Designed miniproteins, single chains, continued (5). Designs and how they scored, part 36

Each design is a single chain, and the fold is of that chain. pLDDT is the mean over its residues in the fold that is shown.

## One batch from the design tools (miniprotein)

Design m17312
Fold by ESMFold2-Fast:
Structure m17312 (fold): chain A 63 residues (1-63)
Amino acid sequence: LSPEMEREAEEAMVRMMIAIGRLLEERANDPEAGREAYEKAAELARKHGLEEAAEEAERARER
């Protein structure tokens, strides 16, 4: 795998975690689990230097 493809896959994973967090908040009525998912998404994004994705996850957590 190329470094660019790995970065794109990591971005997709972060976005999926954010979507799961929203699902947990809206459908499962579990805001704590939703916030945990956003927090993990932000940590993963920062670990891989995905600044824009990290900001998106952080904003989702604060909403």
Scores: mean pLDDT 77

Design m17314
Fold by ESMFold2-Fast:
Structure m17314 (fold): chain A 62 residues (1-62)
Amino acid sequence: SLEDIEKQVKEELLKRGASEEEANEIIELMKEGKKEEAIEMMEKYGIPRPIAEHVFNVFQSL
């Protein structure tokens, strides 16, 4: 479940032009509960803020 969501988020970020390193950094920020930093990096790759917040909240619920 958590592993599957990590994989899906990473794949989406890579499709949007993130490097593997950048995608992993965003996953780490979400695991650490660093909400604002995670959202800002997701916005950099074209994920709208409300969607980024939703993704963060889903990630925290697992």
Scores: mean pLDDT 83

Design m17315
Fold by ESMFold2-Fast:
Structure m17315 (fold): chain A 76 residues (1-76)
Amino acid sequence: MWEELLEKLRKEAEEKGLSENDIKQIILMARVLHDAGVSLKEVEKVARTLIEMKAEGKYSSSDATRLIFSAINKAE
């Protein structure tokens, strides 16, 4: 279920050492994708990728933006 996915993503990000602000941003992005009609599977994939990028210190705003737009376009 959607709420279970959000809690799972939050716990995973916290366990990987993300800041509360980074966690909030990822949860907000997940909510925006869900509202745009993106499937739960794709939302989880995007959010998990963003968590890994931030956890590994390889975060790229351009890569994140491209990934988010790709997921939204798939919802159309």
Scores: mean pLDDT 78

Design m17316
Fold by ESMFold2-Fast:
Structure m17316 (fold): chain A 79 residues (1-79)
Amino acid sequence: MEEAEKLYEEGLEAYKKGDLEKALEKFTESARLAIEAKDYKLAAESYRNASLVAKELGDEELAKKFEDLAVKAYLLAQA
């Protein structure tokens, strides 16, 4: 399993358990590694989930930052 995909799965598992801080960490790490690997689809998914978790933690500014990054990654995946 690629490391970025593994981190994404760990993020989903943490989210299901209600560990929002761990979920945010794992989704953010997944997105960074996905960008380095030019896996922009996974990067967009990971940033989108990081945005959702940040919003649930009450950090609207961080959520918007990750949403903007998810949109940029999504557009790169279409190019």
Scores: mean pLDDT 86

Design m17317
Fold by ESMFold2-Fast:
Structure m17317 (fold): chain A 79 residues (1-79)
Amino acid sequence: SLEKQKKAAELVAHVIRGVGYEIQGNLEEAAREYLKAADIAEEMGDYNTAIFYYRKAAELLGDEETGEKRIKEINEKKK
């Protein structure tokens, strides 16, 4: 559907922005973009992509505990 195509494009756009911020050393902004990409991936049922970007965002923020909690919630959905 057009809505799914739009969500996929938004996911890719957030990933590109995240990479751009990461290259610039703007780790907090990079993490925010990766979290947006992860949220869209989760909404699309792409749990592996969501987990990947949640981990990356948590690593950039130094907040592994919050990242692990979110990943656990997603793993329960993909069972």
Scores: mean pLDDT 83

Design m17318
Fold by ESMFold2-Fast:
Structure m17318 (fold): chain A 61 residues (1-61)
Amino acid sequence: GAREEKLRELGEKYGLSVEQVEGALQLLKEMGPAIAVEYLVREGGLSREEAEELVRELAKL
């Protein structure tokens, strides 16, 4: 579906698996943006700036 396609595109853009992007989205919804950013930095290997950009995109979903 459109959501899965968007998550896949975001994964490719940031070098993440779809599972990591979905995990970040769930953390954003349940625990907020700070925890989602920390997850993306620690598990995704993103810079803090990249993690904040991705969280902003995920917030639109």
Scores: mean pLDDT 85

Design m17319
Fold by ESMFold2-Fast:
Structure m17319 (fold): chain A 76 residues (1-76)
Amino acid sequence: SEFDEKIRKLFIEMAKKLEEAYEQGKSDEEINKIVDEGIAKLREVAKEAGLTDEQIDELIARFRDAAEKLITHLKS
């Protein structure tokens, strides 16, 4: 769906920023800011799509989990 494509694009954009930040030796504070900005954009997209607050919270939790797994991989 268009929604799924938009969510995928947001994650890819965040992933690229995270990869670049790690290559540049950015701080954990700067890394967290990138994740928070990604989540803010995700929340906007989900609200526009008509998701409930509960559905948005579940989506954000999954997005955070995926981001944490990527960060662990990038630190390796």
Scores: mean pLDDT 86

Design m17320
Fold by ESMFold2-Fast:
Structure m17320 (fold): chain A 85 residues (1-85)
Amino acid sequence: EEEDEILREFSRKLFKLLYELNQETDPAKQKAIEDEIYDLIAEVMERLGLTPEELLERLQKLYGIKNEKAIKFFKDLIEKAVERK
């Protein structure tokens, strides 16, 4: 369905940006990638009508995320995206 396709596309873009961020050593470029990540998260929430908690739950279910540190990492990213608006 369309929602699942949007969420999969979002996930592909998100993980690509996270991969690029992990390899980047220039602070200015890191900030630019972080801003893109936050924009992407805010956009998918708006487009799908998801709350921060709902988006986190959908990602956990899609990727089987059970590790508390990984959950905390995604929660913090989503919260920062919302606060930036």
Scores: mean pLDDT 80

Design m17321
Fold by ESMFold2-Fast:
Structure m17321 (fold): chain A 69 residues (1-69)
Amino acid sequence: SAEEKLKEAEERLREAIAAYLATRSHEAAERVAEAYKELLEALKELGLSEEEAEKKVLELVLKITEELK
């Protein structure tokens, strides 16, 4: 379901951010970008507007980043 895809995308984003914070590598940054895109698409599939989806993804990125520091 779209909700299952959303949960998987959120988990992938968290893993990607953790890898980036640990390595600061270009490879890890690309993984974050990919996970961000997947989460954005999953939110749009659930009926969110592009603006709403982008806001939610950005808020989640900031929360995860602060938690992992």
Scores: mean pLDDT 82

Design m17322
Fold by ESMFold2-Fast:
Structure m17322 (fold): chain A 63 residues (1-63)
Amino acid sequence: SFEERLKELERRIEKAAKEGDEEELLEVETELGVLEIEAAVRKDEELLEKVRELLEKVREAKK
């Protein structure tokens, strides 16, 4: 499910941020980008909002 995938991606962001794993952060960002497009096509506003929240978290972790 999308919710399960988002939870896994959030865990990956937290781990990668703690470990300084920039490659993992880029991979998660790419996967979130795909999910953002899919959510937008489906017009699933709740899912789209969750994906955008995680994308911002990745961007902050990369700084």
Scores: mean pLDDT 82

Design m17323
Fold by ESMFold2-Fast:
Structure m17323 (fold): chain A 74 residues (1-74)
Amino acid sequence: SELSEKIVEEIEKLLEEAVRAAEAGNLEEAKRLLTEAMELLKKNESLLTPEQIARLIGWILRVIGALVDYELAQ
């Protein structure tokens, strides 16, 4: 649906920004963006297809990976 596509796009934008923030060492911003994305996903989960959810989980794992990589570099 048009609504589910818009929601996926909004969540992906937040997660893409979170990855970039984490890679830049802006951990608080990355965590804030990740939290917003996860809250949107939780609120709208029933409106999304399994494929859309899997894609968003892939992005979430990328954010977590970037945060872990930064922490391990300390």
Scores: mean pLDDT 87

Design m17324
Fold by ESMFold2-Fast:
Structure m17324 (fold): chain A 86 residues (1-86)
Amino acid sequence: SMEEILEKLANASPEERRELLKEMIERLKENQTFEIIQEFEDVLTKLLEIARNSKDERERAELERIVKEAMKEASQILEKEKLAKQ
């Protein structure tokens, strides 16, 4: 479930977090339903929460960087979808 995925992210390695974001981006490329967009937003929100609560400056900076890159990619995907529906 999505709830289990979000809980697992808190104890995930940096590699596991990056792979999950990659999977979510690929899912978003395939289908831009409200549910998929919401799941993607939930993952980003959880990663930012982990970053905010981190005592490791490097972990915080890395989490913020990967979230920013994922948001940029998602914005490009959603903009292309919007243009295609004109």
Scores: mean pLDDT 81

Design m17325
Fold by ESMFold2-Fast:
Structure m17325 (fold): chain A 77 residues (1-77)
Amino acid sequence: MSREELDREVRRALGYMAAALLARIHGATPEQLEELVKLIDEVETDEELNRAIKAAFSAQTPEEALERVKKVVEELK
């Protein structure tokens, strides 16, 4: 793999782990977990991933987490 491909795969893995941990803490449905994972997969940089993860963990519910992550991802487009 190229360095860029490896960096993308590492970011993806970290995003998946964060999403899974958030789901376990807040009791997200499988559908909410899948939506969160899709949103995290849209980030292109470590800085964007860090912002998305912080937004998710600042929320008190899965719905808030999804909305906050969606706003971060849309802001970066």
Scores: mean pLDDT 72

Design m17326
Fold by ESMFold2-Fast:
Order: structure tokens, then C-alpha cells, then sequence
Structure m17326 (fold): chain A 96 residues (1-96)
């Protein structure tokens, strides 16, 4: 599975598995999130951002997606966007 590949550090196998899940169900926000995480681990921060934004579009209350988006922007040196997305994640947590 994609999760087993991700746990083993086989990011290319994880990517293929999550791409197959998204093809079967493009509303699966968790598959978009984990696809983004695999790209983040590979250092492809721009693709990671694209996939995290897709996960947020489907499920905007997903705290993990906002935190990953913040991490990706931080890796790109965009500290202002990173702060904005961390603040958004904290706001969602406080509203629970």
C-alpha cells in the first residue's frame, strides 16, 4: 500500500499508490494529503503545496494539511505564508 511505502521511505512507490487512489476517487482528501507528504519528503516543495491545497479544497478543516502547507512554504523561505497557515491550523484546533 501507499502508506507502507511511505513508512519504508519508498516515496516513488508511495506516489504511485496515492495517484492510483486519486484516480479511483478524486474526492479522497487523505490521498491528496499523503501524495503531498511524499513530495515534501522528496524535497519537491512546489508539488507538495499543490497537493496540500487540493486536500484543503476538499476538506478545509483538515489541520494536518494546513500544517504541511506551512512546512512547505517554510522550506521555500516564505516565512509569512508559513505563519499564516500555522495560525489557520491553530484557529481550527481552538474551534474544536
Amino acid sequence: SGEEALEKGDYDAAIKAYEAEIKADPTNWRAWLLLGAAYLKKGDYEKAIEYFEKAIEINPNNVAAWLYLATAYEKLGDTEKAKEYRDKANQIIKEK
Scores: mean pLDDT 86

Design m17327
Fold by ESMFold2-Fast:
Structure m17327 (fold): chain A 79 residues (1-79)
Amino acid sequence: SSSLDLMSEEAREKLKKLVKERLEEYKKLGIDPRAASEEEAGRLVAELLVEAGVSREVAEALARGDEAAARAAAAELGK
């Protein structure tokens, strides 16, 4: 399952809202997130997770593919 499957429904809805708002913001700035490099994509994911309430350390670890950080992020968002 995806890392999102580890999150509560409330946390997933919060993250979905932030993703939609961020995509609209990027569209206004002329930024296409699909054209971002792997490094840029990782930074964008980390910033979205921080905005959702995940600590920066956990968000950055998850963006690097740390599976243990996915559980930590789900726990932080579930509070």
Scores: mean pLDDT 65

Design m17328
Fold by ESMFold2-Fast:
Structure m17328 (fold): chain A 57 residues (1-57)
Amino acid sequence: SALVEELRRRAEEAQRRGDREALFEVGVEMAREAARRAAPPVPEEELEALIAEAEAA
């Protein structure tokens, strides 16, 4: 999809700049998009918990 392509380009640009914060933010957005495409989709509450756990690591 257009959104996935945009996220890939943003990740590549952030990596090229060495912007770890921007790269992490793009990674989170990509994970959210992947979860939305899952069938059945992961509940938003569960996804938020997984993201919070990853951020704490």
Scores: mean pLDDT 72

Design m17329
Fold by ESMFold2-Fast:
Structure m17329 (fold): chain A 71 residues (1-71)
Amino acid sequence: EGPYVKGLRAFEEGNYEEAIKYFEEAIKQAPTPEVRAQLYYNLGLAYRKLGDEEKAEEWFAKARELVPDLP
């Protein structure tokens, strides 16, 4: 499995710190701005789950810069 799929599994299991590591690895392999934006968004969600709302907002902002239609 690729790092993105591993990150999603870790997130579903509540292992948010592990999910962040896999999403960061997936970003390095991201082929398009759309895929990168999705990974930025997923990083924001993981940081929010850890209670780091400031870091979550930073990642959400980065995602919206690449794809403005992201929430």
Scores: mean pLDDT 82

Design m17330
Fold by ESMFold2-Fast:
Structure m17330 (fold): chain A 78 residues (1-78)
Amino acid sequence: ASEEEIDAEVNEALGLIYYHLAKEALRSGDGEGALRDARKVMELLPPEKAQEYLQSLADEARKLGMNDLAAEIERLLA
């Protein structure tokens, strides 16, 4: 395994951790924390995976009535 391969694995693991932190922030009503952690997901994951996870977060935000936050998360995909 190369350093680049290790970095990719570490970034994917960290991205998944931030995804779970963003979901926890949504459930606790912390919209600012959810957006911060969603930006980390976008930064750390490959674009296709980031899109999937951020869309999941936007859908969860909508289910919780946080429509403005869902729109802000979707803007990260643009």
Scores: mean pLDDT 82

Design m17331
Fold by ESMFold2-Fast:
Structure m17331 (fold): chain A 66 residues (1-66)
Amino acid sequence: EAEELTKKAKEAYEAGDYEKAIEYAKKALSIDPNNKEALKLLKEAASKVNPELAAIAEEALEVIEE
């Protein structure tokens, strides 16, 4: 479920496992692409290890934020 994956992404991010945080956030977004919490977690985690993915997540957030 998207909610469970978002929770796992948050747990991984808090543990410093940014790769796992990105993986779970991406999976949550594949189920619910408008999940702002998953997008924020993806952006924050990606900012630590994958700046290209962080930029994509930021752009997606801007579109969704209206």
Scores: mean pLDDT 77

Design m17332
Fold by ESMFold2-Fast:
Formats: C-alpha cells, structure tokens, sequence
Structure m17332 (fold): chain A 63 residues (1-63)
C-alpha cells in the first residue's frame, strides 16, 4: 500500500543520506517496506535507516 511504498522510498533516500553503499540501499528498500508498516514512513526511515541497518547487521553477525 501507500505507507509501505512511501517507507521503501524514504528508506532508500535515507540510506543514501547516511552514506550507505549499494548493499545498504537494497537492504533499506526491503526494510523501508516493512518500516512503512511499523514506523511512520518518512520520519521513521530517516531516523531508523542507518541505525536499523546497523543494528540488524550487528545482531545477525553477532556482537
């Protein structure tokens, strides 16, 4: 829906602004879709994109 689509677009833009690479952009597209449902699309993506990707990656790789 509109919220998920907006989240994906915002996550992509936020990943770029956060200085992410191509992998981050791809990940943020997927994360942005889900974030659009969970968090407020633009605000949540802008604030959480960098942290969300980093947190998810850290948890996945293991601290």
Amino acid sequence: GAAADAGAAAGEAAARAAGGGPTSVQGMKNSGYRSGLDLGAAAGAATGAGLGAWEGQREKTGR
Scores: mean pLDDT 56

Design m17333
Fold by ESMFold2-Fast:
Structure m17333 (fold): chain A 88 residues (1-88)
Amino acid sequence: MSPSEQVEKLLEEVEAKLRAALEAAKAGDLEAAKAAAEAALQKVQELGRLLEEAQDEEALKVAEEKAAELEPLAREAGEALRALLAAA
């Protein structure tokens, strides 16, 4: 798999975890929301290491473009989690 393909797959995993965190937060499940958010963070760190190891400009560009697409979801999930934490 090319570095760009690995980046795309890893960002798909990040998206899945962010969606899980948002759904758990909307359901009021603080522990599930935290676990999903932590899993998303771990995948983001894995992405950073992949980009560092590959040193591939195309992979970096794909990561930047996909990260921009995921920013609204990450913001919504983060806001929902913070609201749930404030309500506790």
Scores: mean pLDDT 82

Design m17334
Fold by ESMFold2-Fast:
Structure m17334 (fold): chain A 86 residues (1-86)
Amino acid sequence: DKVEELLEQGREALKKLAEAIDKGDVEAVKEAAKKAAEIAKELAKTPGAKEEDVAMILIGLAVLATVSKDNPEIKKVVLEAIDEIA
């Protein structure tokens, strides 16, 4: 199931993003945020994917943007990923 595979990849990308934010690695944050946005856009184009599937990734990114409040560069990268999806 393509949708299930993409959802699993999306969850993994969000996990990697959270880990990159925790260690303050801007380059790793950029890579993980970009991957999450790519997966969300792929889900939006995939037959059988629901709006809730894309929303899960958007909500995950929004939460991680709020957690990044003390690092403006990281917060900006995560907000840009949300903008690419929305």
Scores: mean pLDDT 84

Design m17335
Fold by ESMFold2-Fast:
Structure m17335 (fold): chain A 66 residues (1-66)
Amino acid sequence: KEEALKKMKEINKETIEKAKKAKTLEERVQIISEGNREIMRISAENDIPAKEVNELNNELLKEVYK
């Protein structure tokens, strides 16, 4: 549903911002893991296509590691 996708995008954006502020690699990995877990859960519960999840993950990698 549209609401689920909007929430996933919001979580991804918050995860990116938190990961950028992380002081250690370990903290950054933990933040990304938590965000990804929540996105995966919402995706599974709402039958969101894998394409949407992949796009969010690509955005996260570009913003955090580029």
Scores: mean pLDDT 81

Design m17336
Fold by ESMFold2-Fast:
Structure m17336 (fold): chain A 56 residues (1-56)
Amino acid sequence: SAARQRLLAAIGRVLAAIGDVIQAELEGDEEALARARRELERARAELERAAAELDA
């Protein structure tokens, strides 16, 4: 289903964003870290929306 594919895509974005946070921490790049944290926040919001569609 389309809702299931959106959920899987949202999970993938969260995992990618976590990877970006880890990389920024390892590099000590404060600007990259701030950007990665914002991306993670957005990815989490998208995941919640995709999960809500599956529950409907």
Scores: mean pLDDT 85

Design m17337
Fold by ESMFold2-Fast:
Structure m17337 (fold): chain A 67 residues (1-67)
Amino acid sequence: ELEREIKEALVIIVLTEAHLAGASPDEIVELLRKALPELSDETLERIRQAAEAGNWQEALDIALEAV
């Protein structure tokens, strides 16, 4: 479970920093791809769509469920 906890922390850190920096949906996807290369393209696209809709909480929830 420690590996999952580390990945959850990375998700929270990456998405929070991206949100505070005003990152675009595409930038969020690129940051997540670099930090968590195990995330599927399908999961990344769903996160991108949530971010595009301005739903940061949904993007965070999708990423956390995927790790």
Scores: mean pLDDT 80

Design m17338
Fold by ESMFold2-Fast:
Structure m17338 (fold): chain A 63 residues (1-63)
Amino acid sequence: LVGHVAVALVDVPEMHPSTLALKKGDEVLVERVLDERWARVRSLKTGKTGYVDIANLEVVRKV
């Protein structure tokens, strides 16, 4: 997952200041995997970073 581009599978609302809100189809760069549930990602659309649930992402390419 780290160093890969992933796509949001669903709309993700902002739930906490440390989480990243995404729309379905938004691309993110996976910067770190924290555990089986959470990754820190950077939005390629906005440049913002935050935590997202890995279950809401599909890996599409390696950077």
Scores: mean pLDDT 77

Design m17339
Fold by ESMFold2-Fast:
Structure m17339 (fold): chain A 88 residues (1-88)
Amino acid sequence: SEAEELYKKGKEYLAKEDYEEAAKYFEKAIALDPKNAEAWENLGVAYLKLKKYEEAKEYFKKALALDPDNLGARSALDEAEDLIKKKE
């Protein structure tokens, strides 16, 4: 599907460390398929790398709401919360 192709493009940009482009493609994928927990998780990862910790936290919470057993999203949420606490 188009959503799957956009998600794949997001992952390709994430692997290249182009976090701004990765986020754009994951946002497009989610607009077409908002139930893709992995797209929400990877959008959170992109925002975490961009040091947008509050937005990253919300995206990881969305991923966990869709897939509560996602250990990757749980660990990433804990990291984002820790980074927010260390901000000042």
Scores: mean pLDDT 88

Design m17340
Fold by ESMFold2-Fast:
Structure m17340 (fold): chain A 72 residues (1-72)
Amino acid sequence: MTKEEKLKEAEEYLKKGKEAYEKGDLEKAEEYFEKAFKLAKEVGDEELAKEALENLIEIGVKFLEEAVAKVT
């Protein structure tokens, strides 16, 4: 896979992650954003990697909020 192919794949995973997030599929959204982040880092696209990481953090915060709400 070339740098160009990896970049395109990272962008597609980022798009799929956003679609899954909008549908409430947090587990699928996390999987897609993680794949996008790894590919973006491999090709050195810091901006795309940052966007994917920000979405991963948002999902992580939501999982933590739901877990805390069930305990407290």
Scores: mean pLDDT 80

Design m17341
Fold by ESMFold2-Fast:
Structure m17341 (fold): chain A 68 residues (1-68)
Amino acid sequence: EGETLDAVGELGRVIYEELGNTPEGKAEAIKAANRVLKLGLTPEQVRELIEIAREKGVEEVWKRLDEL
């Protein structure tokens, strides 16, 4: 659980930074973190989403979450 929470926190941080550290970006980060936790994703799956956010952007993260 600690490993998953750490990965979710990092995903939220990356989304927040990709969206320019704005209040809207913070809301999107929280929304994504809640979605990941509700889906019960593994730490490895969350790390894949972090890589997607950095490489392809936040929209691709949401596309992948919608497919899960």
Scores: mean pLDDT 80

Design m17342
Fold by ESMFold2-Fast:
Structure m17342 (fold): chain A 97 residues (1-97)
Amino acid sequence: SHMREELERRLAELVREALRAIEEGDEERLRRVTEELLELLSRFPELEKARRLLERALENFEAGKYGAAFIDVENAIEELGRILPAVREARLEARRE
């Protein structure tokens, strides 16, 4: 559906933002993007594994465990890329620096 395509495009945009925040070590930006990703993922029951990883990332941010939070977000993005071609493409773009 048109709405599904718009949501997938939005997810890919947020994934690009998250990957830049990870590269730059920007903890506050990554936390904000993680919150936005988690809100969108509530609309995709097939993305439950990625949603659980992002929920754990937010718990790690709240606990001051920033390294663990970064790893959880990277693992969530990898899981999203396994399912969503637009996210896989965003990951490849980030690696072609």
Scores: mean pLDDT 84

Design m17343
Fold by ESMFold2-Fast:
Structure m17343 (fold): chain A 64 residues (1-64)
Amino acid sequence: SAAELLAAGSRALNAGDYAKAAELFRKALALDPDYKLAWHLLGIALAKLGKEEEAKEYFAKAKA
């Protein structure tokens, strides 16, 4: 489920595996595109990877 992918991504994010976290959050969004928490967490993972412009876009979508 999208929630299980979000939980797995959050564990990867906490472990510092930002690339794996971003992959898992993208999979969660593929199942549920309206999952605002997944948009927010993907933004965090992208910011940690140095993709600050992409991160800003995902943070904006999470707040809408």
Scores: mean pLDDT 84

Design m17345
Fold by ESMFold2-Fast:
Structure m17345 (fold): chain A 90 residues (1-90)
Amino acid sequence: DVVEKKAKEELEKLNEEEKKKMIEILKEILERGVSSEVIADIVDEWIEKKNVPEKIIVALVPYLKEAIEKSNGKEEDFKENLKKIIEKLK
């Protein structure tokens, strides 16, 4: 899967602290809801207010895309897929 390969390549560019920050962002998305508008707001908050390096955002985008594509537009399925991704990244 091209998306999974790209996600792993971007993840390998992150150090341990940056991976931890990426996981924190994904957990916040899981907790706050899963509409595209809410996801965009969370990402913007992390970039602008928490001064997160762009490479962390680049690394998390493929995982969000994977969760969205596997959800068939169902919020519950998106949350389940995102939770599995978070557990896999630990």
Scores: mean pLDDT 73

Design m17346
Fold by ESMFold2-Fast:
Structure m17346 (fold): chain A 82 residues (1-82)
Amino acid sequence: GAAEAAAEAEAAARAAEEAAREYLELEAAGASAEKITGAKLAAIGAAQTAKLAAERAPESERARAALERAREAAARAGIKFA
């Protein structure tokens, strides 16, 4: 239902925020390409999960807010997702 989709979107948004932060920290530290790519892919995957969850609950303000958080986190890191 909408509540489950909203909870999934919120969890995915948190994961996207954490992965995007890790990506920026790894880039700033000059970490290995493998670690940087891993964090970037994790951020993209989490943001996509938030989008799909929000699409299952289009009238949910909670799901919409979670997707907006995921989009903002990705944008701050310069990460694009579809």
Scores: mean pLDDT 87

Design m17347
Fold by ESMFold2-Fast:
Structure m17347 (fold): chain A 73 residues (1-73)
Amino acid sequence: MVPKSLVTHAYTEDGKLKPEETNKIVEAASLAAMKAYEEGKSMSEIGKASQVAVEEVKKGKPVEEAAEIGYKS
């Protein structure tokens, strides 16, 4: 059967922190990855852009700005 519902990438283990924080992190990472992909960056660079965007969101930056910082890195 397919996996039931594992969201380990979003730090939603048994802690069940606010879903809104998880959604912001996922959205920023996805947006940064999408922009990097459109700019023709490699898979490794796309991953780095997502990681940077996640860290910027954790610093309290807006999703869109965090994503731009990520993909411009």
Scores: mean pLDDT 71

Design m17348
Fold by ESMFold2-Fast:
Structure m17348 (fold): chain A 82 residues (1-82)
Amino acid sequence: SELEKFEERARKVLAELQAVRDRLAKVDPALAAQVDAEIALLQSFVDRALKTKTIKDLIVAQLVMIGAVTQAELLERQAAKA
């Protein structure tokens, strides 16, 4: 189902963001804290989507996932440049 695919995607994305946070924590704790904020934001939208199970909340959570992944990638690039 679309819901099961969403749950699997959410789990994988959150795990990827946590891995980014752990890598950044060793190099720049301030950037790691920014990834933690993105994880917390994404988790809140994922939790809402899983609770309501509406198409709207699923779409919003997926857009937040794209934003969180993009931001984490940008923060890793900033750390690599330092």
Scores: mean pLDDT 88

